# Designs tried in a protein design run: designed miniproteins, single chains. Part 26

Each design is a single chain, and the fold is of that chain. pLDDT is the mean over its residues in the fold that is shown.

## One batch from the design tools (miniprotein)

Design m942
Fold by ESMFold2-Fast:
Structure m942 (fold): chain A 72 residues (1-72)
Amino acid sequence: DWEEQAKEYEEKIKKNPDSALSWLALGVALAQLGRLEEALEYFEKAAALAPDSDVGRAAAGAAARLRERLAA
């Protein structure tokens, strides 16, 4: 359940707001729930926190795809 995943990662972010993985995972859950603008914001946060990591690169790619969808 995407709502359960979103709640789980919101709690993880409260304990460790520097976790790029948690921001990426929350963004994925929100995108699946159709909350695309919030998902984009969280993907951008994940990419900014760890730009040179696999997680940060994945988040940047997800953000770019969402920007194209929202601009179209």
Scores: mean pLDDT 83

Design m943
Fold by ESMFold2-Fast:
Structure m943 (fold): chain A 62 residues (1-62)
Amino acid sequence: SAEEHFRAGLAALAAGDLETAARHFARALELDPTHEGARFLLEQIAAETGDPAIRAALERLT
């Protein structure tokens, strides 16, 4: 579910694994495009990393 992916993303973020966190938050948004928490945290990871793949995913999912 979107919430399971969101929680998995939070666990990855706590572990410092930004790549895994971004994948889980993107998947949460695919399942629930209105998930504000996942969108917010994915935007923060995009800003921190400058990763164009994460930015492209945000533009596609939101």
Scores: mean pLDDT 82

Design m944
Fold by ESMFold2-Fast:
Structure m944 (fold): chain A 58 residues (1-58)
Amino acid sequence: SEEQKEKARKIAKFLADYLLNVRKEPKEKALETMVKVLKQYGLSEEEARKIAEEILKE
């Protein structure tokens, strides 16, 4: 649903900030971690990867 995708984007933004700015992980490793976490929130791998890539591009 659109509401579920909006929640996923908020989670992804928080994770990206944590992984890149606090943990100092490279973007490739952050992407894989974000995909794994978003899948736990009920997204498919394809949906999770698309959202993670969109957030990391910002």
Scores: mean pLDDT 81

Design m945
Fold by ESMFold2-Fast:
Structure m945 (fold): chain A 61 residues (1-61)
Amino acid sequence: SVEDQIAELRARLAQLEAAVERAKELLSKTLDKETFEEVNKELDRFLETQKKQVEAKIAEL
């Protein structure tokens, strides 16, 4: 159903957000401050793009 598709898309986005949060924690401990700040910005941009794509897909259902 459409509701099941929406629920699955949102669940996958939530899992991706959790994975990025975990990656940021690990990277903050392994990378120097300057490199981490750059990677952190890229990860935030990536998540923003993924959120927009998910909402666009939901809007088309």
Scores: mean pLDDT 88

Design m946
Fold by ESMFold2-Fast:
Structure m946 (fold): chain A 69 residues (1-69)
Amino acid sequence: ARGALESLIRAAETEKFSVEEIEEMLRQAARATGDPAFRRAYEIVREAKRRGLSREETIELLRELAEEL
């Protein structure tokens, strides 16, 4: 879980994915794996998007989640 989420965060930073693209990647990962960590990450991104947070702020929240796993 943690390693896969960290890999996804690295890909998002390297490819400069938008918040919407990160949301979709996490939605797909949660559906494909059934892993609660990806579901939690998806909900964090969805809430960040709702609140109008930047891409950089959203990535920071995902890093904090990965450190808790």
Scores: mean pLDDT 81

Design m947
Fold by ESMFold2-Fast:
Structure m947 (fold): chain A 78 residues (1-78)
Amino acid sequence: SLAVNGLDEARKLVEEGRYEEALKILEQAAELAKEAGDEETAKILEEALKRVREYIAKGDGEGALKVLEEARKKVESL
């Protein structure tokens, strides 16, 4: 899944402290899902992007990683 691949890459970038790149990958994954008409996946990725952005703004990388793992499980359950 392109969405799962995007979430896994974003997780790796967050672990490396590359927050701007992680947010860009999540935004791209959400837009691709939306363009493909996959509204359920797009909604999960858009919520993950919003929450990851909030945690990063607070300096909480662990919170961001938890959001990405929860989003990954939600996409896999579709």
Scores: mean pLDDT 86

Design m948
Fold by ESMFold2-Fast:
Structure m948 (fold): chain A 106 residues (1-106)
Amino acid sequence: SAAELALKAAELAREAAMRALKNAETLEAIKLAIAAAISAIGAEFLARLAERTGRKELALQAARDALSAAELALRAAEMAGDEEGKKLAEKAIELAKKAIELAEKE
């Protein structure tokens, strides 16, 4: 479902952000990784709420929030030089976009 894809995207974005935080060598990189992690956690909460309630508007919002978190996580991974983190964030972006498409068609 759209909510399941949004949740998976948010989880991957959070993993990428946490990896970026561990590899961050500057205060700017640390701040960006924290922002990405917080955004991903928010998207996870909303995706789980969408799953539990079955509300399509919540699934669409969770997917959009997951996309935003994934884009922040990609920037954080790039700044940290974490190639695996970049791959996780790119996969999160892909899944979030698919979740948006499914939520809009449902």
Scores: mean pLDDT 88

Design m949
Fold by ESMFold2-Fast:
Structure m949 (fold): chain A 77 residues (1-77)
Amino acid sequence: SATKEQIDYLIELLKSKDEETREFAALGLGKIKSKEAVEPLIKLLESKDENVRKYAKKALELMGHEETKEPLKKLEE
C-alpha cells in the first residue's frame, strides 16, 4: 500500500514542468486509488496550468472517483 508521503510526492509531481513526470504521477495516483489524494487532486483542477488540470482529472478518473463528473453526467441526461 502507498504511504501518505508517496501520495504527497506524486501530487507534487503533477505540478512538474515535465509532461512525462506529470503523466507518471497521474497514473501512479490512479493505480493507488487513495482517498487521501482526492482533495489535493480536486484543488489541482483549479490550476491555471491546463496540463496540471488535465492530469489531475485523469488521476481522479483512474481512481474511479467520479465526483468531478457525476454532476456533469447527470446534466447531460
Scores: mean pLDDT 72

Design m950
Fold by ESMFold2-Fast:
Structure m950 (fold): chain A 65 residues (1-65)
Amino acid sequence: MKEEIDKILNETKEKLKQAKSDEERRRVLTQALVKIDEVASSNEERKEALTKLQKIVQEIDKERK
């Protein structure tokens, strides 16, 4: 299950880099949250995934500005 979360995070990072609009970005983030909820086996695993997702978003935002 940790491998599936890492895959979701990597796919989300790639999609966020390719997103050309705020609406597309919001859609990508929504899909990532749904997938994390489906795959996470525990509240701790979900919390770690959400923290990593937030860091990815912050990194992408720095690259855009």
Scores: mean pLDDT 78

Design m951
Fold by ESMFold2-Fast:
Order: C-alpha cells, then structure tokens, then sequence
Structure m951 (fold): chain A 99 residues (1-99)
C-alpha cells in the first residue's frame, strides 16, 4: 500500500505540473501526455496489493478526475483543471489510508 501511494502521489505532482502549463502545449500533445499519466495511474493501482473493492474506488476517482480535467481544459479553465487534480489526489490519499 505505501509504495503504491508514493508512486500515485508522484504521478499526481507530474499531472498537476502538466495541467498548470497546459497553455504552453498543443491540445493534441497535452491530451497524449495526460492519457499517458492516467494510464500509469491505472497500472499502479492494478498492480498494487490493494483489495479489488479499493482498486475499483480509486479507478473510479481517476476516471472522474480525467473527465473533469478534460472538461476544464476544453473550457480554458486551467485553475479548475488544477483544482480537479488536487481534489482527486486528496480523495485517493483518503481511500488508501482507510484501506
């Protein structure tokens, strides 16, 4: 659990940093990089020793986060996109710490 949480938190920092500078990237490049980071988040969760129910909860949060981030970016709301990443990070920390 601790190793999976540490890896997820590192990817969340990378995702936040990418989203914060989204206006410096083409939409296609931004989407490709975001998809790669979210794919890595799913892989960390799937390969963890967490229970199937906890994995499902985290994967739901990751999916909801990705959808919210894309909606904010499509609207030009970088602050909202960053807030969506930070909210998901805190939700995942709570899920893993309570598991």
Amino acid sequence: MEEALEKLLALYEETRALVARADTLSPAELRARLMALYQQQYEIVENSDLSESVKSEIEKVIGEEFARVLRHLDAGDLAGAVAAVEEAKERIKKIVEEA
Scores: mean pLDDT 82

Design m952
Fold by ESMFold2-Fast:
Structure m952 (fold): chain A 72 residues (1-72)
Amino acid sequence: MIERIAELTGLSPGTVRRLIEEAGIDAETALKVLEAVRDFEGRPISPEEARRIFRMMKLGKEDGAAVRAARA
């Protein structure tokens, strides 16, 4: 999976591994999100875009928890 994400994004496998661990997501989920973004944009994902997407995935987990707390 990590190698597939590296091919898709142009990042090194080591960088992909680190970003997945920092975001606290599994590699399969990361691949699905990146493929969905690529398909939505209709173009290849750049390394910079991939880094931004990983950052957004990390923030999305925090925002989801905050939204649930606000509704309670």
Scores: mean pLDDT 72

Design m953
Fold by ESMFold2-Fast:
Structure m953 (fold): chain A 83 residues (1-83)
Amino acid sequence: MVDEKAVKEALGLIYLAIGRLAESKGDYQGAADSYVKAAELFKEAGAPPEVIAEAYRHASDAYRKAGNTEKAEVLEKKAEELE
């Protein structure tokens, strides 16, 4: 049987890597979207709150660099709610 939790955790790690690569290319919007997907996948996998919060903070920082302050503030609040 496919371990759905392990698959989601692996996909979360892949999206973190995609986000970092997008950031290195100056694609802050794409980086932020990838970090949000990583956070949601970690949440579905039952990852610790601190892991999910870190992914949301990466997304928040990337949205700020993209000029999207509103989305950045929403994600920072989501990270704070997990701590």
Scores: mean pLDDT 85

Design m954
Fold by ESMFold2-Fast:
Structure m954 (fold): chain A 70 residues (1-70)
Amino acid sequence: SSLREQAEELLREAERLAEELPNPVVRKVALHDLRQLRERLEAARTEEEIEEILKEIQGVKDSLLAVLAE
């Protein structure tokens, strides 16, 4: 699959994890940040831009997993 498809799938996984956050303020902020990443992904024109965004989405997902493990 393409880098864009990988980024879209990772973004959906991160959004699902963000919805599991117990604190409504933290959840709202996380979902807003993921929305900004989605907009950047939609605007991306090169493989290099998509790879950079994919790395940022992975970082957000890793942070969400750490918060949910606490």
Scores: mean pLDDT 86

Design m955
Fold by ESMFold2-Fast:
Structure m955 (fold): chain A 119 residues (1-119)
Amino acid sequence: SKRREALEKAIKALEEIAEKLEGVNPDFARSLREVIERIRELLKQDSPEAFERAMELLLGAIDEAVEVAINDPNLTEEQRKEIIETAKKILDELRKVASPELQARIDARKAYLDELEKK
């Protein structure tokens, strides 16, 4: 389904963030992988409720990854940029399958990331 494809693309992108952070912030990389496993378990369920929970977990994981990109002193500027760009790509994929209410929440996150890139 279009929902499943969007969630699988988002999971893969989050896994790439976790791999990049393994050497720099292993505690966050582990936390991110635990969220990914919860989302994968929800994907085994074919229900609107499981989809909504998966979307909430993905948005939370993106918010945490962005905070790490801003606040972790051990990241290079290029690593921060890659995390922010990956977060924006995930948000674009999720927007395609999101409800109007969730699209507004995604758009607010994208606007915040655009402002971060201006600095």
Scores: mean pLDDT 86

Design m956
Fold by ESMFold2-Fast:
Parts: C-alpha cells; sequence; structure tokens
Structure m956 (fold): chain A 87 residues (1-87)
C-alpha cells in the first residue's frame, strides 16, 4: 500500500539523518566500525533505516568529522540506535 511505502521512506530518511549526525561526530578512521555497529543495531528494527544509515555513511565519507575516543564513538552509536528504535 502507499502507506506502507511512505513508512519505509520515513524509516530510510530517519536512518540517513542518524547516519549523517553520527558520521559528523566521528573521525573518518572510525567510521567503518561505527557504521557497521549502527547498521547492525538498526537492521534488527528496520531494514529501511539500516539502508538509510549505509547511504548516509557513503555520502559523508569525505567529511573531516571530530576526534573522539573509541568509548565516545560507542556512546554516539548507542544514542543514535536508541533514537531510531524509539521512532
Amino acid sequence: SLEEILREVDAFAAGMKAGIEVAERTPPELRDEVAQRLIERAAKHSPSAAAGIAAAFELTKNLPGKEVSEEEARRIVDEAAARLAAA
């Protein structure tokens, strides 16, 4: 149905937004690991959101990001995954 298609579009868009925000907050050298963790967690709730995250990380691969510890990078993923699960 059109409603189901629009729901998938909304989930994809939410995944893209989350992926962009996470990528901006992480250094490029940690992005592959961060992307994998976020995609795996999102895929449990929404394959469309996981696809959106993957697209976001591809679009942001050349952004400078921010210097953060591995511990802070995990926190960023946890925060984003919780927001996606709540949506």
Scores: mean pLDDT 85

Design m957
Fold by ESMFold2-Fast:
Structure m957 (fold): chain A 70 residues (1-70)
Amino acid sequence: MTAEEAYEAGLKAGQAGDVEKAIEHFRRAIELDPDFAEAHRLLGLTLLGTAQNEEEVKEALDYMEKARKL
């Protein structure tokens, strides 16, 4: 599986409403290509949407900031 394949799998999972699988696929895309800005951005946005506390919000924002700097 390439980073692009993992990213597309994440998009499809998100479209199907499977947020947990979307997160897993976006994390996999980042593991395969740490410089994949779009994967960092969508992981951050997805995590922000599910955040229940300040620590989870911070994690989401950290991914989005990484995407911005890539």
Scores: mean pLDDT 82

Design m958
Fold by ESMFold2-Fast:
Structure m958 (fold): chain A 65 residues (1-65)
Amino acid sequence: SAAEEAGRLLIAGRAAYDAGDYDGAIRHFREALALDPELEVARRNLADALRAAGREEEAAAVEAE
């Protein structure tokens, strides 16, 4: 299901983030949020990954709802 796939992408995105692969983390979290737009944890993790990558304006846009 889309919810199960979103959960899997959150796990993969977090693993990428912890490894310092911020571009990989951004891709996984964006895909999770596309599958479940209401998934706040994906939005928060995406914003964190964008900031870690130096993409502050994109992080702010994601957090603006």
Scores: mean pLDDT 86

Design m959
Fold by ESMFold2-Fast:
Structure m959 (fold): chain A 53 residues (1-53)
Amino acid sequence: HMELVERVIRLQERATPEQRARLGRVMQKLGSPDPEALAEARREIERLEAELA
């Protein structure tokens, strides 16, 4: 999941405090073995990337 972790780090540099809280939850999900959590994390990264575009 290094690609997703790098994307989170890039987003944190530009994120608002609210978006940083969401990124913290994404990082929790990336550490989970649950495939649903991984899918949710990827979707949230994509949403945050769109918001910060």
Scores: mean pLDDT 80

Design m960
Fold by ESMFold2-Fast:
Structure m960 (fold): chain A 74 residues (1-74)
Amino acid sequence: SSRDAMVEELAAKYGETAAEAVRLAAEGGEALAAGDLARARELGERLVELIRKLYGEEEAERAREELEAHLASL
């Protein structure tokens, strides 16, 4: 798919962790558009854990709060 091609290109240029973050964000958005809140939460949680690895605990906590607020507003 075009998404898979984009993830592969990003992994080659910026490393697999950055490509995985983009993939999770894209799949999470797709799940939200489909109304699949459970999958959107699962993918959002995985993205929060990647943010924790890349930017630390404080940024990960902020991302989790944004995820919860966004899901609650749907």
Scores: mean pLDDT 74

Design m961
Fold by ESMFold2-Fast:
Structure m961 (fold): chain A 98 residues (1-98)
Amino acid sequence: MKELPEGAALKFDLAAGTITKYKKGEKVLVSDDDVVIRATAEEAPEAAQKLFEEASRLGKNAVLVADSDEELDAMLARLKEHSRETIRRFAERVAAGR
């Protein structure tokens, strides 16, 4: 396991079916085999599509990283509107759970 780069993050545990939101400044540990992508809110639909395709292919967890809490919230809103249905469902569950 390794520390995630600084920023805010969403960890999608595909095996457990859970989503964990990490605020900026929180230490996040990820597995070496986790798929990690850093993106802005504008990049989020394309980044999330690549992230979930790769994570699903590998059967591993996915981690989406943003530079700030505000950017992460904007990213979630963008994913809800513009991502494919699978990614949109993850974004909706995070929004409902927070």
Scores: mean pLDDT 67

Design m962
Fold by ESMFold2-Fast:
Structure m962 (fold): chain A 87 residues (1-87)
Amino acid sequence: SKMEEAERRLEEAKRLLEGPQTPEVERQIAAKLASAAQLYYEVRDLEGLEEVLKLAEEAIEKRPDSAPLRAAKDAIEQQIEALKRRG
């Protein structure tokens, strides 16, 4: 299911964040966060999106100059706002 895929992508991102940080790993984290967020957004899971946002913020704390991570965070925040506006 999309929910199970989102959870798997988030777990993969968490695992990468706990390991050595390189530009390649940074790009992989950003991609997995974006993928998890998109899946949570499609199933309208606000709590899942908030968890992805928290992990994005943790990743940025370790890599503050990362454009890919900042872009992922911005996209996640926009998805959260979009769900909150749903009637």
Scores: mean pLDDT 85

Design m963
Fold by ESMFold2-Fast:
Structure m963 (fold): chain A 58 residues (1-58)
Amino acid sequence: MELFEEFLKALENGDVEKARELLEKIMQSDDPELRKKVQEFLEKLAEKSDVPPVYAKL
């Protein structure tokens, strides 16, 4: 759960490199609940018209 919160904070701060590193750690983790939260977040974000540029660089 902490990794997901750090990921969100990195995106809020515009730290593309840190956000990408955290995303890779989450996706490589053996925690299906954590991966599901990230996937649902990205899917909901993709439905928005105003996606921050930092997400496109991940």
Scores: mean pLDDT 71

Design m964
Fold by ESMFold2-Fast:
Structure m964 (fold): chain A 60 residues (1-60)
Amino acid sequence: MKTFVYESDDVTKLIGLALRVIGEVPEAEVKVEGNKVTITVPDDPELIKTVEELLKEFSK
């Protein structure tokens, strides 16, 4: 499994990212704690790529 952590002081971005991952990568485990979202993805290259693209989108 691969784990990603996204941190932001913008609650709207945190919730938006969490909801997008839940909708697009239902196999991922998503945890929201304070100002961070922790995403754990199976070792599937396509699922990992989808999460990486979402992280790039929310980092703009």
Scores: mean pLDDT 82

Design m965
Fold by ESMFold2-Fast:
Structure m965 (fold): chain A 57 residues (1-57)
Amino acid sequence: MSEAELKLRIIAKELGVSVEEILELAKKGYTDEELAKKLGISVKSAKQALEVAKAAL
């Protein structure tokens, strides 16, 4: 497991969301606003999750 993958798992656990769902939405090209709406999290949290997910992909 890469450092980026481990960091993404920690963020997902803190936000109460699935790592797999974050990765899937990132691959589909979701923006921070779209991800925030889909997962019910803040745009700031969505942006952080997307940055880490892109590094893990």
Scores: mean pLDDT 80

Design m966
Fold by ESMFold2-Fast:
Structure m966 (fold): chain A 65 residues (1-65)
Amino acid sequence: GPREERAREEALRLATEIAKGVAKKHGIDPATVKVEVRVEGDTIVITVTIGGKTYVSRNPLEGWP
């Protein structure tokens, strides 16, 4: 619904900005950063790939605007 869509978009924006910042700090080209966001029930799943390494974060949906 509209709330899940808004939470997904906000999570994608924030995760992308943070991931690009981390990449720059470690001398990794920020253009190579990949971010995916999924909403699975009551959970937002954020997948970030930086420098060939993949990180997955699971966060409560109710914690997002």
Scores: mean pLDDT 80

Design m967
Fold by ESMFold2-Fast:
Structure m967 (fold): chain A 65 residues (1-65)
Amino acid sequence: MEQIESMAKSISAHHGVPEELIPELAERLRKAREEASGPGAVPQAIGEAVREFRREHGIPPYVAP
């Protein structure tokens, strides 16, 4: 199983993304990883993709307690 699916499920659980959106989120994360300039750029690309996805679906960002 690809790391992207595990990552999407983890983000869904921690950031309140509905389970119905996990496949869409996983696809967004996969594209972000593939489009990154290199391994060092992947974390930032993933973070931006998650932020954009949450914004598009009206999901509030997680703020540190």
Scores: mean pLDDT 70

Design m968
Fold by ESMFold2-Fast:
Structure m968 (fold): chain A 76 residues (1-76)
Amino acid sequence: SANAAEALGKIGDERAVDVLIGLLYHPDPNVRRAAAEALGQIGDQRAVPALRHVAEADTNEDVRLAAKRAIEKIEA
């Protein structure tokens, strides 16, 4: 379990994850792809539901592929 100091340290990561999840819905596919890649590198499982939705529903094939790869990295 994370203690209070670890929780405070994770506030920046949590804010970054929330911002990146929001960017998965940006009008620019290059921004959505970059957001999916960044979420995969961070490895936070909280991003998985949003990444699954994008992997199935996004109009851009590169964005869908990036979301699928991000899920694979997080679930590895």
Scores: mean pLDDT 79

Design m969
Fold by ESMFold2-Fast:
Structure m969 (fold): chain A 104 residues (1-104)
Amino acid sequence: DLDGQLQELYEEIKKLLLEMEPLLEKYYGIKFVSKPETGEEALVLAGGIITRAMKVDSIEPDTSVEELLERLEKNAPKELLEPLKRLVELLEQIRQLLQQKQQR
């Protein structure tokens, strides 16, 4: 069930974002005014965090996971590196499942 797998990944991203919040506030001044309620809200928030951690204005559509991870290793604070890598992995899994869903 693709929808069930997507919901589990959205919940994991939400949990990870909440666990990251103290470090996001420390390094980027990011504090969640409200918890993300939907998977789409969680994805938008996660993308913005990754973009900021990479020190770029936006992520190019053709950017590979390997390139994202390399840019994070260069630009992100050490304390955020492992959570950010996990966030990239979860976003990639969601992207793959969404592509499968579009082909049905």
Scores: mean pLDDT 76

Design m970
Fold by ESMFold2-Fast:
Structure m970 (fold): chain A 59 residues (1-59)
Amino acid sequence: SLSLFEKEMIKALKEGKSREELQKRVEDAINRMKKAGVSEEIIKKVEEKYKSFLDKLLS
């Protein structure tokens, strides 16, 4: 099953959002985690996962 973030990204793409908008959403999600005090190790792992997902979604 897909995460809530992945479902929201698919919905945004279906609504006609650009690659730039989707990339911005990934950046915003990562920045929220940084502000919430999530460890750098976890943030790097999540960022890699989100970038991989976005690449697959847009290919």
Scores: mean pLDDT 79

Design m971
Fold by ESMFold2-Fast:
Structure m971 (fold): chain A 88 residues (1-88)
Amino acid sequence: MPARVVPTPEARKLLEEAGRKVAEMIKNKDLSGIFELAEEVARKLAELGYTAEEVAEIAEYLASQLSGTLAHAVKTMGDLAAKFIAEA
């Protein structure tokens, strides 16, 4: 299978909701909250038992199922969250 890890419903919901918030930030041209949101998402995904690598893979998989700004927002949020987990 092309995917190394399949997101749980909870992980999918967290990344999708965070991606929608980032898409709204892009639309409003105000990214001031993006790092705080990424840190919160990283903490919640780590509490679910995900590693940085798994979070990045899940975000890439979800972004591949989406298009436009939302796809980019989900990928960006997943990459940032993965960095916070890796540095913790």
Scores: mean pLDDT 79

Design m972
Fold by ESMFold2-Fast:
Structure m972 (fold): chain A 71 residues (1-71)
Amino acid sequence: MELERERERARRLAREAVRDPRRWEEFGRFMRESSQEAAQAGITELLRRVAGLDLPGSPAIDHRGIEFRAE
């Protein structure tokens, strides 16, 4: 399943971005080009990691467009 692969990639990139802020740009680029499903997976992983890790802040986290509204 290509979707599952994209989600795995998103999660991996998110973890790397949290560890190395220099990867934020690469992660952001992948997110904007990937499917909404993969993008959500990446954001979820990023948020989960940041919640446990004291991060200095990043443009990805500062993004205000995050709205979780399900049916």
Scores: mean pLDDT 64

Design m973
Fold by ESMFold2-Fast:
Structure m973 (fold): chain A 93 residues (1-93)
Amino acid sequence: KKLSAEEAELIRRLAEEFEELLEKNTSPEDAKKMTEEFKNALSALAKGDLEKAEEYFKKLVELLEKNKSLSEEQKKELIEFAEKALAELKAAL
């Protein structure tokens, strides 16, 4: 399924907000990698591919858990943000 303009804009906004939160506490390279997995999860969800969305989200969580710059509290906050963002996108579909 091709994304609508509204779906693409919501994904872009959510991904930008997530990257901004990451950039405060980790390297630009790590922030980009995590944002890419997050954006992939959002895009898969918007296309109705729930299995791929879950796979990308799991990859995001693994990257967050392995990151040495983020505190455990920051990791939880970022995971909660990502879960809320996926729920917001799902409600908008």
Scores: mean pLDDT 83

Design m974
Fold by ESMFold2-Fast:
Structure m974 (fold): chain A 80 residues (1-80)
Amino acid sequence: MSKETQEKLEKFEKDVRETIKYIEETLSGKKKEEAIEKLKKILEETKEKVEKAKSDEEALKILHEATGEIQAVLKEVLEP
């Protein structure tokens, strides 16, 4: 993959790790465990998909969709 795509993947990984840290500080118990597990799974699956992407355009689309999945987890866990 291109250097630009690699840098975007690295930023995505950093953003997900910072989100996990925020969840660790904000939530407790089962909700914290489940949210962190979901976020780690999204990160792992996204890394594999980006590495297997046939083009930079495909890799960027995967990263965009993964960002949406992270936002969905946060919405589900932070809403009453």
Scores: mean pLDDT 81

Design m975
Fold by ESMFold2-Fast:
Structure m975 (fold): chain A 86 residues (1-86)
Amino acid sequence: SSRGIDQFIRTLDSLTQLLSPDDQSRGRQILDQLRTLSNSQQRSILTPIVPTVQQAVQAVVNGDMDTARQLTQQVFDQIDSDLSRL
């Protein structure tokens, strides 16, 4: 559902706060591009990264901020790569 996608994008936006200011800016630009896509295209890009996002969130809960930051970078690099292929 569109509500599920919107909630997931909000989770990604929250994770950008772990990044440097330059990487936060890049992350927001990536999310803005993602928001312009159809629900089908959004689901195609977001479904494969769900496990990595869950791992990043778990790392935050565990206080492992270095792992959370690395996984967040990996997530945004994957989204950026997928967007460039559209």
Scores: mean pLDDT 87

Design m976
Fold by ESMFold2-Fast:
Structure m976 (fold): chain A 105 residues (1-105)
Amino acid sequence: MPVVKIVSLEPPDGAVVRVGEDVQVTVTIEASEDGKYRVTVQLARDGRVLASAEKTVDVKKGEIVTVTFTLRVEGEPGEYTLSAFVETEDGRSGDALQRRVRLVE
């Protein structure tokens, strides 16, 4: 049984945001065990991470927790990959989810 899973990730696939604007990223996770979970979000293009943020949250068994990040993205217009990762404090178990995000002028 997975210890933790990503239940949802916002923005949705194909979201459009303006260059130089803040992107609000919301990750909802569900845990099957009490513990500390590390949540990481990254915006990447052409194999380069342009923005990232991390938070560690305490979660109780069966709890659904929403974690919000604000990413400032400075770069060229185009397609980016938004990746969300969650893992146990020991790194032994985790989940990942990706979305496409398009930056426009």
Scores: mean pLDDT 83

Design m977
Fold by ESMFold2-Fast:
Structure m977 (fold): chain A 56 residues (1-56)
Amino acid sequence: AALEAQAAALYTQSIDLYKKANELRKQGKVEEAEKYRKEADTLLSQADALLRQSPP
């Protein structure tokens, strides 16, 4: 229960950061976009790790 809820929260945050990164890239703010993309990748990886520990 707790691991699933935490993974879902991390997934949601990751998606939000990816959207922000894409918006920044469209505005020409490439360096800021890459910062958000890397943070999103980290959160996505953490979410996947938690989900692998949750019972099916």
Scores: mean pLDDT 80

Design m978
Fold by ESMFold2-Fast:
Structure m978 (fold): chain A 70 residues (1-70)
Amino acid sequence: MEKQLEGEALLALGRMYVSLAKRLAEQGKLEEAIEALEKAVELFEEAEKLGDPEAKEYKKEAEEKLEELK
């Protein structure tokens, strides 16, 4: 149970960083947006290691967005 709750928290935090990155990119703060997306990828990677089945998809989407901003 503790690992499952931790995975859900990591996914939620990762999604928050993706939302933050989108907002930063819209403001022209591309460097900060890239940093936020890199943090989201790290969080989704941790969630995947904890066995979250959605983490792989979220990680891929965040990585694709990161490549678009580079």
Scores: mean pLDDT 80

